# Designed miniproteins, single chains, continued (5), part 14

Each design is a single chain, and the fold is of that chain. pLDDT is the mean over its residues in the fold that is shown.

## One batch from the design tools (miniprotein)

Design m16484
Fold by ESMFold2-Fast:
Structure m16484 (fold): chain A 55 residues (1-55)
Amino acid sequence: GPLSEEEARAAARKALESFGKEPTEENVEAGARGILESGGSGAGGLAGLRKAGAL
């Protein structure tokens, strides 16, 4: 099924932690938005984080 907002936030948090970045609420939201807008793509999550300046 489609990725939930909670799953997108969890994926964004893990991505931030894997890059040694602080999983702040703002950064997690940016990553989650990128994931959801791309239909669950990890590349979309990374694009969201970069757009927010988190990566």
Scores: mean pLDDT 76

Design m16485
Fold by ESMFold2-Fast:
Structure m16485 (fold): chain A 64 residues (1-64)
Amino acid sequence: MEELKKEVEKLIKEKDAEGLVDIINNKVTKDQLEEFNELVEKLLEKMPEEEREEFKKKLVEVRK
């Protein structure tokens, strides 16, 4: 989780929604998914509201 947390934090700061979706699909196990989702939400809450909304929109587009 420590390495995964660092990768997620970097991707969120870089606004790399595609990279975040790739980590969810390829590096997160089913057992880790709930904890991973909470980690992502906490990191998104630390972002300015405008950047957070933009990133969330990008995540929705990438997952379609």
Scores: mean pLDDT 75

Design m16486
Fold by ESMFold2-Fast:
Structure m16486 (fold): chain A 64 residues (1-64)
Amino acid sequence: SAASERRLAILDLLRAHGPQTAAEIAEALGLSQATVRRLLDELAAGGAVVVEVRDGRRVYGLAP
């Protein structure tokens, strides 16, 4: 599905370029921030990504 393809694209982006904000991921993939936040929440719930708060911003990276 398109959602599965987009989740894989997010994981590939994080693997290649390291931890990023939802806004940075949205810009890189040409997606809305709302779409990216939903997909990141799904990936975090599944244990594939972790979120840290840095300087009041949520930053997402691959789970160790």
Scores: mean pLDDT 87

Design m16487
Fold by ESMFold2-Fast:
Structure m16487 (fold): chain A 61 residues (1-61)
Amino acid sequence: GLKEMAEKGEKEVEERLAQLRQEMEKNRDNPEKVKELEEKMKEIELGYEKVVLPLKEKAEE
């Protein structure tokens, strides 16, 4: 159901954000790479808001 889809999406987002954070830590001495990774994180967060968050809202109705 919607709750199951929301939980799956939330875990996927969390895993991708964790991976990007680890990559940022490895590249903290490279400002250009950090900026690139920050933009990728913003895209993932936007995807969460547009896909996962509406599914969570519908599952809680």
Scores: mean pLDDT 79

Design m16490
Fold by ESMFold2-Fast:
Structure m16490 (fold): chain A 74 residues (1-74)
Amino acid sequence: SEGEALLAEVRPRMEALVAAGRLREAARLGLDLLTTLASKSPRAEELLTKLVEFLSKEDPELAALAEERLKEFL
């Protein structure tokens, strides 16, 4: 599917950012990806919810942004 192809392209980039310790950039890339996919897949909405929970501990500003995007799909 289109969403699966997009995930396959972005996943190595996210993994590289995490390995480099650039967690905020990796999380932002993930947020942008999941926000794009949320309208195409219930799975993307689920992953966005999990991302909000993760970011709430690490980056409250990104968590708040992710929560705003999630509300558009509820």
Scores: mean pLDDT 65

Design m16491
Fold by ESMFold2-Fast:
Structure m16491 (fold): chain A 64 residues (1-64)
Amino acid sequence: SMDAEKARELIDKGVELAAQNTRESLEKALELYKEAMELAKKAKDPVLFSAAGIELAAVEFQLE
């Protein structure tokens, strides 16, 4: 579905931003992962939801 495709694109973009490892890039990655999780729920795709959630948790731990 288009929602699942967009969720994957947002996860990929978030990973790219998180790799820059600045507060600003991490905060932007966090927003993208939250949007990806909402799109994954709309798509009823638990694998994408879990993937975005794991990346979200990793960024939250980095931000403290």
Scores: mean pLDDT 89

Design m16492
Fold by ESMFold2-Fast:
Structure m16492 (fold): chain A 90 residues (1-90)
Amino acid sequence: SVQARIEELAARAQELVERLRREATPEQLEKALAAAEAYLKAALAEKAGDKELAEKYRKKAEELFEEAGEAAPLARELAETVLEGLELLS
C-alpha cells in the first residue's frame, strides 16, 4: 500500500538523519545537509526540463559532498530516499 511505502521511506529517512547526527561532526553535518539539498534541487530541475540548472546544482552537490567527507554517503542516501518518496506522487 501507499501508506506502507510512506512509513518505510519515513523510517529510513529518520534512521539516516539519526546516524548523521551521531556519526558526523557539526561541520560535516552542515555540509552533508547542504549537499543533500543541492542534490534534491538538481533532480527537481532535471524533472522540470532545465538541464543547465540541473547541472549547476549537481556540481554544487558534488563539491559539498566532498566537503562533507565521511558524512557524504549517508547524506546521499538521505537525498535518494526523499526522491523515492516524491516518485510515489507520480
Scores: mean pLDDT 85

Design m16493
Fold by ESMFold2-Fast:
Structure m16493 (fold): chain A 66 residues (1-66)
Amino acid sequence: MIEEVKKKLAEQARKEAERNIEAGREAYERVSPHVGHSVLGVMIAAGTADEIVAERQAAKKAAELA
């Protein structure tokens, strides 16, 4: 039973990681055409993606630590 729960949690974590990666890529693509400068585009996209990932990770860690 505990092993099955661990397996389910690991699979859920994998799915969430995939979604976070996709969110980062989408953020980059959305900003790139607007800025026009690769350096600026990367910085803005990184900031947006980092915010999303940081918020999700913080929420998860808070739930785990609670």
Scores: mean pLDDT 61

Design m16494
Fold by ESMFold2-Fast:
Structure m16494 (fold): chain A 64 residues (1-64)
Amino acid sequence: SAIYEKAKEHVEGLIEKIKTQENKIDYLEKLREELKEVADTEFPEFKELAEKVEEEIEKLKKEE
């Protein structure tokens, strides 16, 4: 859907921006929880975006 494609592009941009910040893992965890809330209340397809954020968190944790 057009809403999903827009949200996906926005989330991908946010992930890259957050990666440049201090406490990037904390910010990504907050983004993941916000996307889960949207998936539970309005757009079930946002669960896939939350999972994408979780994958990025796990990659960052493995780099430590």
Scores: mean pLDDT 80

Design m16495
Fold by ESMFold2-Fast:
Structure m16495 (fold): chain A 66 residues (1-66)
Amino acid sequence: LREEAEELIAKANEKGLLSPEEALEISEAINQENYEKAAEILEEVLKRNPENEEVKKALELIKELL
């Protein structure tokens, strides 16, 4: 779950669907087990691009960890 979410976030960053800064903040939140913060950042990214499947899937996986 966590590894799959991180893989999807990395893929979204590689495609330019989120910034390197956002990817770093999400990764730091996940490493600190602050899944609530990680979900908040992913929700902000998804508001800008609601058709972003990688971010949408990563958000669902992070919510499963809450």
Scores: mean pLDDT 79

Design m16496
Fold by ESMFold2-Fast:
Structure m16496 (fold): chain A 75 residues (1-75)
Amino acid sequence: SLAEVAELSRELVRAAEEGDLERVRELIERLLALAEADPAAYKSIVLAALDEALRVAPPELRPLIREAIERLRAL
């Protein structure tokens, strides 16, 4: 649902800011799965969340988030 994507997106940004690598990885996979299931509904929202996560993430998490953005753009 849109509410679920919005909540997971908020959790992703928080986890990225905190440098929680395992939580960021888990949330990326969940959000990408939701975007893949319905790109028309969720792709733009998930992309915005990944862009914000990239902005707040410590340097060591940025490659993982950039890879997620490229995977999402390919949908």
Scores: mean pLDDT 88

Design m16497
Fold by ESMFold2-Fast:
Structure m16497 (fold): chain A 60 residues (1-60)
Amino acid sequence: SLMDEAKKLLEELEQALKAKDYEKAKEIEERLAKLLEKMSASERKEVADMYGEILEAYEE
């Protein structure tokens, strides 16, 4: 499902940010943005909430 794909990308994003691999993180964010265009409003909100949690933890 699109949600399963988004969760995989979020997991990959977290790993990239932990590794300080910002080039890979940027690539994953671009892929996630394209996926979000295909998702419902409720699914986009769930993904945005998870994405925000990851950024709060690892971008500081």
Scores: mean pLDDT 82

Design m16498
Fold by ESMFold2-Fast:
Structure m16498 (fold): chain A 94 residues (1-94)
Amino acid sequence: GGRRAVAELEITVTNTSDAPLVAVVAEVFRDGELVGTGMVPLDRPIAPGETATVKLRLEVAGAEPGRYKVKVYGVNADGSTEFLGEKEVELRAA
């Protein structure tokens, strides 16, 4: 077992698509490589034009604490994905 790195994120999501968002996915990158993912299924879909706050917990097994790039995607009810944005995040030891 390696070290774990964790971050809790609160993100504001605006659905600019024409389909409801049913989940949010985060991809965690270090030095351009995908090192972890997080997903939150939404208990209530975010309708087109709606804004909602989503809480994400990211856990990366075997990763060191430090700065990572996180890319956030919305998942539509039809299974398509929408890029919502990217952010640098500090992951801390779990």
Scores: mean pLDDT 77

Design m16499
Fold by ESMFold2-Fast:
Structure m16499 (fold): chain A 63 residues (1-63)
Amino acid sequence: MKTTAEIAQDTARKIVEALEKGLLTPEEAREYLSRIQEAVDAGDRDALLEIEKELNKKIEEKS
């Protein structure tokens, strides 16, 4: 089972990769990274998992 830090790290990596591929705008990437930081600061694992799901869906939709 992944820790909150591992989920945040993996999700941030996906955001950077999606931005580099043109699947996210810089504004969208900033919004996702901000939401990850808020969830990490709150210790909210469920929020991190929802952010990851939302991001994966958006990447899949654009791919």
Scores: mean pLDDT 81

Design m16501
Fold by ESMFold2-Fast:
Structure m16501 (fold): chain A 62 residues (1-62)
Amino acid sequence: GKKIAVVAAKDEESGKKAGEGMLKAGADEVILLIGASLEEAKALAEELRKQGYIVGGVTATE
């Protein structure tokens, strides 16, 4: 499957910038969680892994 990165961001600009870094690092897709915590991003990453997705990166812009 596609490699997914999950980004918890305070705002869309910081999230998009972090997402671009993840794409350059080899992620195929980025999920931006605006206003979310790193803990929430990790929870989503675990759920995606249970569904068979490859999650290669989880980060926060705090």
Scores: mean pLDDT 81

Design m16502
Fold by ESMFold2-Fast:
Structure m16502 (fold): chain A 83 residues (1-83)
Amino acid sequence: MEEEKEKLREQIEKFERDLKGAEEWLKEKLGELPEEVKEKLEEARKLAKEARKKLEEGELEEAKELLKKATEIAVSALKKLLE
């Protein structure tokens, strides 16, 4: 259980870093992000934060579902820009 928790924590941290890197890259390339994309990326970030909270509470399945949802939203937002 603890080992699984550590792996999930690492995945959440990686997701947060990847999201930040993508946002920084997009701002550099496009100057200003479309409002809809900004809202989706913010939603993904909130879900990742909630996943971390659930992980700390020992709710591994819920944390995994939240991380998956955060990833799907982030990918959807980025796809609108990059296609």
Scores: mean pLDDT 80

Design m16503
Fold by ESMFold2-Fast:
Structure m16503 (fold): chain A 55 residues (1-55)
Amino acid sequence: SLMDRARELDEKAHELFSESEVSRLRRRLFEGMERGEAAFQEEVDALEAEVKRRE
């Protein structure tokens, strides 16, 4: 599910990013959730790309 994918990426972000970066990324995910499934998927995809870029 998108929620499971978001959780896994959030865990990876905590390993790769600073606390301030994680806070910003989490806020974007939350805002995506409020806008709807398509917006949430876009934010999850963006986070996945950012995580892959930092790996």
Scores: mean pLDDT 79

Design m16504
Fold by ESMFold2-Fast:
Structure m16504 (fold): chain A 65 residues (1-65)
Amino acid sequence: EQLREEALRAREEMAKAMDETVSYIKEIKKNPEKKDELQKKFNEARDKVVEASRRYREAQAAIEA
């Protein structure tokens, strides 16, 4: 069932990206000198959370249609 598999993958991508955002926040606190580089990676991870969330909602809506 392709749509359910897509929803599951999007959910996993969201969880992974969220874990990455938390990890980068912790790294910034430990290594303030790397703040600019880590903030860039944080923003990239945040964007992936947004995209994965959108795909998850689209897949769920298609399943329920």
Scores: mean pLDDT 79

Design m16505
Fold by ESMFold2-Fast:
Structure m16505 (fold): chain A 79 residues (1-79)
Amino acid sequence: DPKEVEAFVKAPKEAQEAVTRALELLDSGKYEEAVKYAEEAIKIDPNLPLAHRILAEAYQKLGKTEEAEKYRQKADELL
């Protein structure tokens, strides 16, 4: 989504680094660490759709379906 890419590029470098690490950890199956870095990104920039999407997917992989749904909805609201 072009809006998601634009939000990422405009974010502070610290948020970009945290989101990038969260994505790499998610892809590597390190879901608990992915949650920590995605939460860090949201603390720096709460309006990053990608950070909320990563958090939703990580929570889903951890079996936390209710939390996953909540963050998925938040990501959609930001687009």
Scores: mean pLDDT 82

Design m16506
Fold by ESMFold2-Fast:
Structure m16506 (fold): chain A 57 residues (1-57)
Amino acid sequence: DRTKRLAELSRYAKEELGLTDEQIGLLRAGRVDEVLANTPEEKREDILRLAEEYAAI
């Protein structure tokens, strides 16, 4: 179920990665570069992987 998967990814993004609703919206829109512009290097791989998960829905 896409709705459950989206909810799970969004919870992970907020709880584990500390992303805002705005940043999650950008990732869902495929605007990953804007999120990466304000992301520490050590978290870039996590953000890219999350963007791939959103794109797979």
Scores: mean pLDDT 80

Design m16507
Fold by ESMFold2-Fast:
Structure m16507 (fold): chain A 111 residues (1-111)
Amino acid sequence: DPAARERERRRREVALLILRGLVETLIEMDSRLTPEEKARRLEEWFRRLEEAAKDGLDAMLDVLDEVIRELRSGGPLPSPETVQATREKLRNAVENATDEQIEALRASMEK
């Protein structure tokens, strides 16, 4: 179904934009990292997100879980219920993103 393939392509694009913005925010907020470390980690995680985007939303959410685990290294891991609730909220955000929200996300990524 061509329409289903286009909807899935759009869903992947929207997910990539949302998750890239979230990963950037999480890394920028980490005061333990130097500017050089932040730049290297952003490049690595963006590359992983782009690769995961080929496999779909759940693969991209798995990359986000890895970012969160790395940034919380030495701290307690989120409960399975918290992880599942977060994944569902992000999935719903992707599915219900408006064109205006997508444009705002694209604009926020321009520096």
Scores: mean pLDDT 73

Design m16508
Fold by ESMFold2-Fast:
Structure m16508 (fold): chain A 64 residues (1-64)
Amino acid sequence: GPLYRATIVGDRPGLLSDGSTIPPGTVLVLEDPVFLEDGHILGTDVATGQRVLLGGDDVRVERL
């Protein structure tokens, strides 16, 4: 699917499906992200294969 760079620019961490967190300032490559109606972004981190949940206001997203 399409690849996107997601940079966590806000002060809130991202959340992984296992309940662990991704610190602010992290740059992720997401495959086929879904933009949810509540303003969250759900995607798969290409480097780890993990599902990630990000606040839409906390990230900058760029299509690769």
Scores: mean pLDDT 82

Design m16509
Fold by ESMFold2-Fast:
Structure m16509 (fold): chain A 57 residues (1-57)
Amino acid sequence: DVEAAAARVRALLDEQADYYNKLAEESTDPEVAEHYRKLAERYRQGGDEGEALARAA
């Protein structure tokens, strides 16, 4: 169902965020770590803040 599909997309976004957070932690270069950390936050934002931004728009 549509709601089940939405929940699955959110789970995938969370999984991607976790993946990039791990890359950030393993990076020895602070610029590379910052890049991956921002990617992780964007994936999390897509699930949680996406709805808040849609309501604000």
Scores: mean pLDDT 71

Design m16510
Fold by ESMFold2-Fast:
Structure m16510 (fold): chain A 80 residues (1-80)
Amino acid sequence: SMEERRQALVESYLIAFDSSEQTAKRLMDRETYEEVKKLIEEGRAQLQQMLADRASPEEIKKLAIEVAKQLQEIFDKALA
């Protein structure tokens, strides 16, 4: 069902966000970790709101891609 697809997408992205936060906590300085944590907290809230609002899978994917891009930029800068 569409509900199952939305739930599966959101859950998958939340797991990915958790993994990124844990990686940042282990590898990054405190300031960079707090930046990653804030971005992920905002992304989680937006994904949960989209699930509540029955947003399309395409809108959910778009948000997750935007958050992933910002996370990658933070990681790339920190590891440079």
Scores: mean pLDDT 87

Design m16511
Fold by ESMFold2-Fast:
Structure m16511 (fold): chain A 58 residues (1-58)
Amino acid sequence: SEESLRLAAKGAKEIARSMGVEPTDEQAEEAARKALEELGSENGSAAGVLGGVRLARA
């Protein structure tokens, strides 16, 4: 879970940076955590990618 969160947060930051947004570690972790919680109920598999997309668009 912690490792998944770290990977999701890292992915979120990389995707956000590619879109011209540079979130803080805290923002990336929060977005990743929310994505993991939502995916855990429906489809817990690509949390890192979804977290990054949501963060960049937010």
Scores: mean pLDDT 64

Design m16512
Fold by ESMFold2-Fast:
Structure m16512 (fold): chain A 64 residues (1-64)
Amino acid sequence: EVEKLYKEVLKLAKQLKDLGLDGTADSIEKKAEEAYKKGDKEELKKLLEFAKKVVDARTQSLAG
């Protein structure tokens, strides 16, 4: 489950890079790697939620 959350966070970080948010994506990847190494499922869930919100907000901004 921790590994699955980590992979989902990395997938969203890749989407953020595709949207031109390289710095945000790099920050998320770094935090996700730290959380994965610690087995911190709660932190990975928070990062996943945060990344989803950033992707959604950026996509809406570019579409509008």
Scores: mean pLDDT 80

Design m16513
Fold by ESMFold2-Fast:
Structure m16513 (fold): chain A 118 residues (1-118)
Amino acid sequence: GPPPSIDELVDRIIQALKEENLDEFRALYAELMARLRAEGVPDRAIAYVGGIFSLALEAVEAVKEGNFDEAEEYLKQMEEIRDLFLADPDVPPELQARFARIADKLIETVKEILEKKK
C-alpha cells in the first residue's frame, strides 16, 4: 500500500507514547523524520520537530523513573520549542500551523501521562 501519511505517523507516535511503548515511539519517530526529509521539509523546521519529539521521549522516560521534577522541566522545554517555532519568521506559515497541531497533541499527551502518574 502507499506509505503512511505524516498525520497517520503522528497519530501512531502519540498512541505509542500513551501506551508508554518507547521502543515503538523511537521506531515511528525515525520513520517520521525520514518522511519529513523525503518530502522536502526545510532542515530548520525538521530540527524543531526533532527537538520537541526528543523532549517528549525524555519526559516520559523521566516519569517512568519517578523523576517528576525532571519530567516537568522537559515539558516546559517542549512548550518553549513550540513558542520559538511559531515565532520563527524563517519558517513558512503553513508549516507553523501544521507543527502547532502536532506540538499541542504531543504536549497534551505528556501532561496527561505526568498527571496520571503523579
Scores: mean pLDDT 85

Design m16514
Fold by ESMFold2-Fast:
Structure m16514 (fold): chain A 56 residues (1-56)
Amino acid sequence: SMDDVIKKINELAEKMLKEVKKAGEELTDGKEMSKKIEEISKKYLEERRKLAEEAR
C-alpha cells in the first residue's frame, strides 16, 4: 500500500540521516565530508528508487 511505501521511505531517510550525522562527527575535513555525503545520497536515491519500483 502507499502508506507502507511512505513508512519504508521514512525509515530509509532516518537511516541515511544517521549515516550523514556519523560522517559529520568522524570527518573534520569539509571536502572529505562532502564526498561521503555524496556517496550516502547516491545510495539513498538508489534504494528509494528500488523500493518504489518494487511497491508499484
Scores: mean pLDDT 78

Design m16515
Fold by ESMFold2-Fast:
Structure m16515 (fold): chain A 65 residues (1-65)
Amino acid sequence: VKIPESLSEKLKYAVEGAIRSIKEVGKPSEEGKKEGLKNVREFGKELGESEEEIENAVKALEESI
């Protein structure tokens, strides 16, 4: 799992939390994966992170699940 060091601590935390939640579900559904990606994107927007940083976080989550 390659989480970019350049991501903000808050986005990195959000990605790690989403990965953990998805993996802790005994059968991660496609809906659960999509929900995780949506939540990371929305959280980044709420923090006022740049679109580039948000997309980097989303990409890191996609590569991890």
Scores: mean pLDDT 71

Design m16516
Fold by ESMFold2-Fast:
Structure m16516 (fold): chain A 72 residues (1-72)
Amino acid sequence: SRVLTDEELETVRRLLLASGISEEKVEAVVAYIESHRDDVNTITVEGLKSVPGVDESTAQIAYSIVLSLTSR
């Protein structure tokens, strides 16, 4: 399984903030991603949408960022 590094988690936080997402929502999304960092295949749009305060658009942006970091 693909594991996210601390540097990649920081990149996710930075890119979410740069996308205009509020600090509060960014921290909630990053906490979810960090809880799934040991296997990035468990990170899904539906899982991200289950995070309180995260809508479809925010979940899709976060998922796209994770995919970009783990793509070849």
Scores: mean pLDDT 82

Design m16517
Fold by ESMFold2-Fast:
Structure m16517 (fold): chain A 60 residues (1-60)
Amino acid sequence: MSESDKLYEEYLERIKRGELLSAEDLRELREKGVSEEKIKELLEADIDVGVEELREAVLK
């Protein structure tokens, strides 16, 4: 498994735990050679989790 694939999986697990991606995290992903397509997938996952959390907060 490539270093970029390992980093992608690590960040997916972090997003699943409710951790938000920072600008520094995005820089690290690009520096380590993670593709823009994979970075977009991570950002989409982060947005989906954020939207779900906001929905739950409003409905309480």
Scores: mean pLDDT 69

Design m16518
Fold by ESMFold2-Fast:
Structure m16518 (fold): chain A 57 residues (1-57)
Amino acid sequence: SLMRRLMMHELGVSEEEVDAAIAGLRAGDYSAIRALAERAGVSVEALTGALRAALEE
């Protein structure tokens, strides 16, 4: 996924962290997304949008 690679590069996070956030999003559990957003210095809304875009690839 191109979006996944861009997120890893821009946010400085691992593939495992992105995968955990995607799994949480699919399950309706925002805990991993909130933790990742706080560490990356982005909003939960912005990160959720990027993760949804990654899922559509």
Scores: mean pLDDT 75

Design m16519
Fold by ESMFold2-Fast:
Structure m16519 (fold): chain A 94 residues (1-94)
Amino acid sequence: IESIKDPKEKAEAYTKLGAQYLERKDYEKAIAYYEKAIEADPNNVDAWTLLGEAYLEAKDYDKAIEAYEKALSLDPNYERAKYLLELAKELKKE
């Protein structure tokens, strides 16, 4: 991955690694890889949304909300992030 020079491709590679750790419920490593993806490409809506999903599954609802709000600031029409933002707000109330 360090040999990938294109920031968008590098971010996509890190999001795929993060997703593998998320599937294993290793939220700490998933978050770390999504953060590397965002470092490579801060405008990557998928990376912000997946970061939110990792925080949501870790039950860190405040950080999940922040990540989804960032995704929506980049793409206001991203339906997945809209849905998950509403879900995170509801779960925070429970």
Scores: mean pLDDT 83

Design m16520
Fold by ESMFold2-Fast:
Structure m16520 (fold): chain A 80 residues (1-80)
Amino acid sequence: SKEEEIDLEVEYALAVMQLSLLRKARERGLPFTEEDIRLAEKALQMLEEVKEKHKDWPPELQARIDADIEEVRRLLEEAR
């Protein structure tokens, strides 16, 4: 439904926003806090949910989600 589509788009946008904030902190040389790790884990969970629900999305969008997932996984590995 249109409502379900909007909810998934919002979920993806929120996940990307959280990832962007974490990346900016890393770029500024700031250490990852426990809160940052929690936000990264939440972003990863949301991105994986969007990927599962949007398997029918165009390949370009699927590739973007995959790239975002790999980026947040890398950030989590660097923080731990």
Scores: mean pLDDT 75

Design m16521
Fold by ESMFold2-Fast:
Structure m16521 (fold): chain A 55 residues (1-55)
Amino acid sequence: SGLETIAETLEADPGLSDERIRNLMLAAGVSEEEVDRILALGTSAAIAEELRRLG
């Protein structure tokens, strides 16, 4: 899924900016509300885990 691909990208580059992660999620069809919720998890590891859970 698109979300699993984003999770893999983030796992490969934990320094990926919140802006880039946001844009990738929006391009994958995630709502702005859901993007804000996921980014609020605060760590690249937690964000990647949530994306894998949803994908």
Scores: mean pLDDT 86

Design m16522
Fold by ESMFold2-Fast:
Structure m16522 (fold): chain A 81 residues (1-81)
Amino acid sequence: SRSVVRILERIREDLLSEDPSSLPTFLELAIEVARMEIARDESAAEAILEFAKTLSPEQQAKIRAAVEETLRAVEEARRRA
């Protein structure tokens, strides 16, 4: 969803524009937003991974891991229902 990318971009701008040392806080918030949005709509995963391409390789790996973990949890919940 375009809206999740806007949320992530706004968090990045608000936290990092004045203090680059807020990068760990940004990553924690980005992972939480990713988990929430993917749990609500699995198609959000694609938009989040595209946004992650604007980050460093290490940061991309962390977000990708969180996305994959959330998608597995959603699939398991669906399998149990």
Scores: mean pLDDT 78

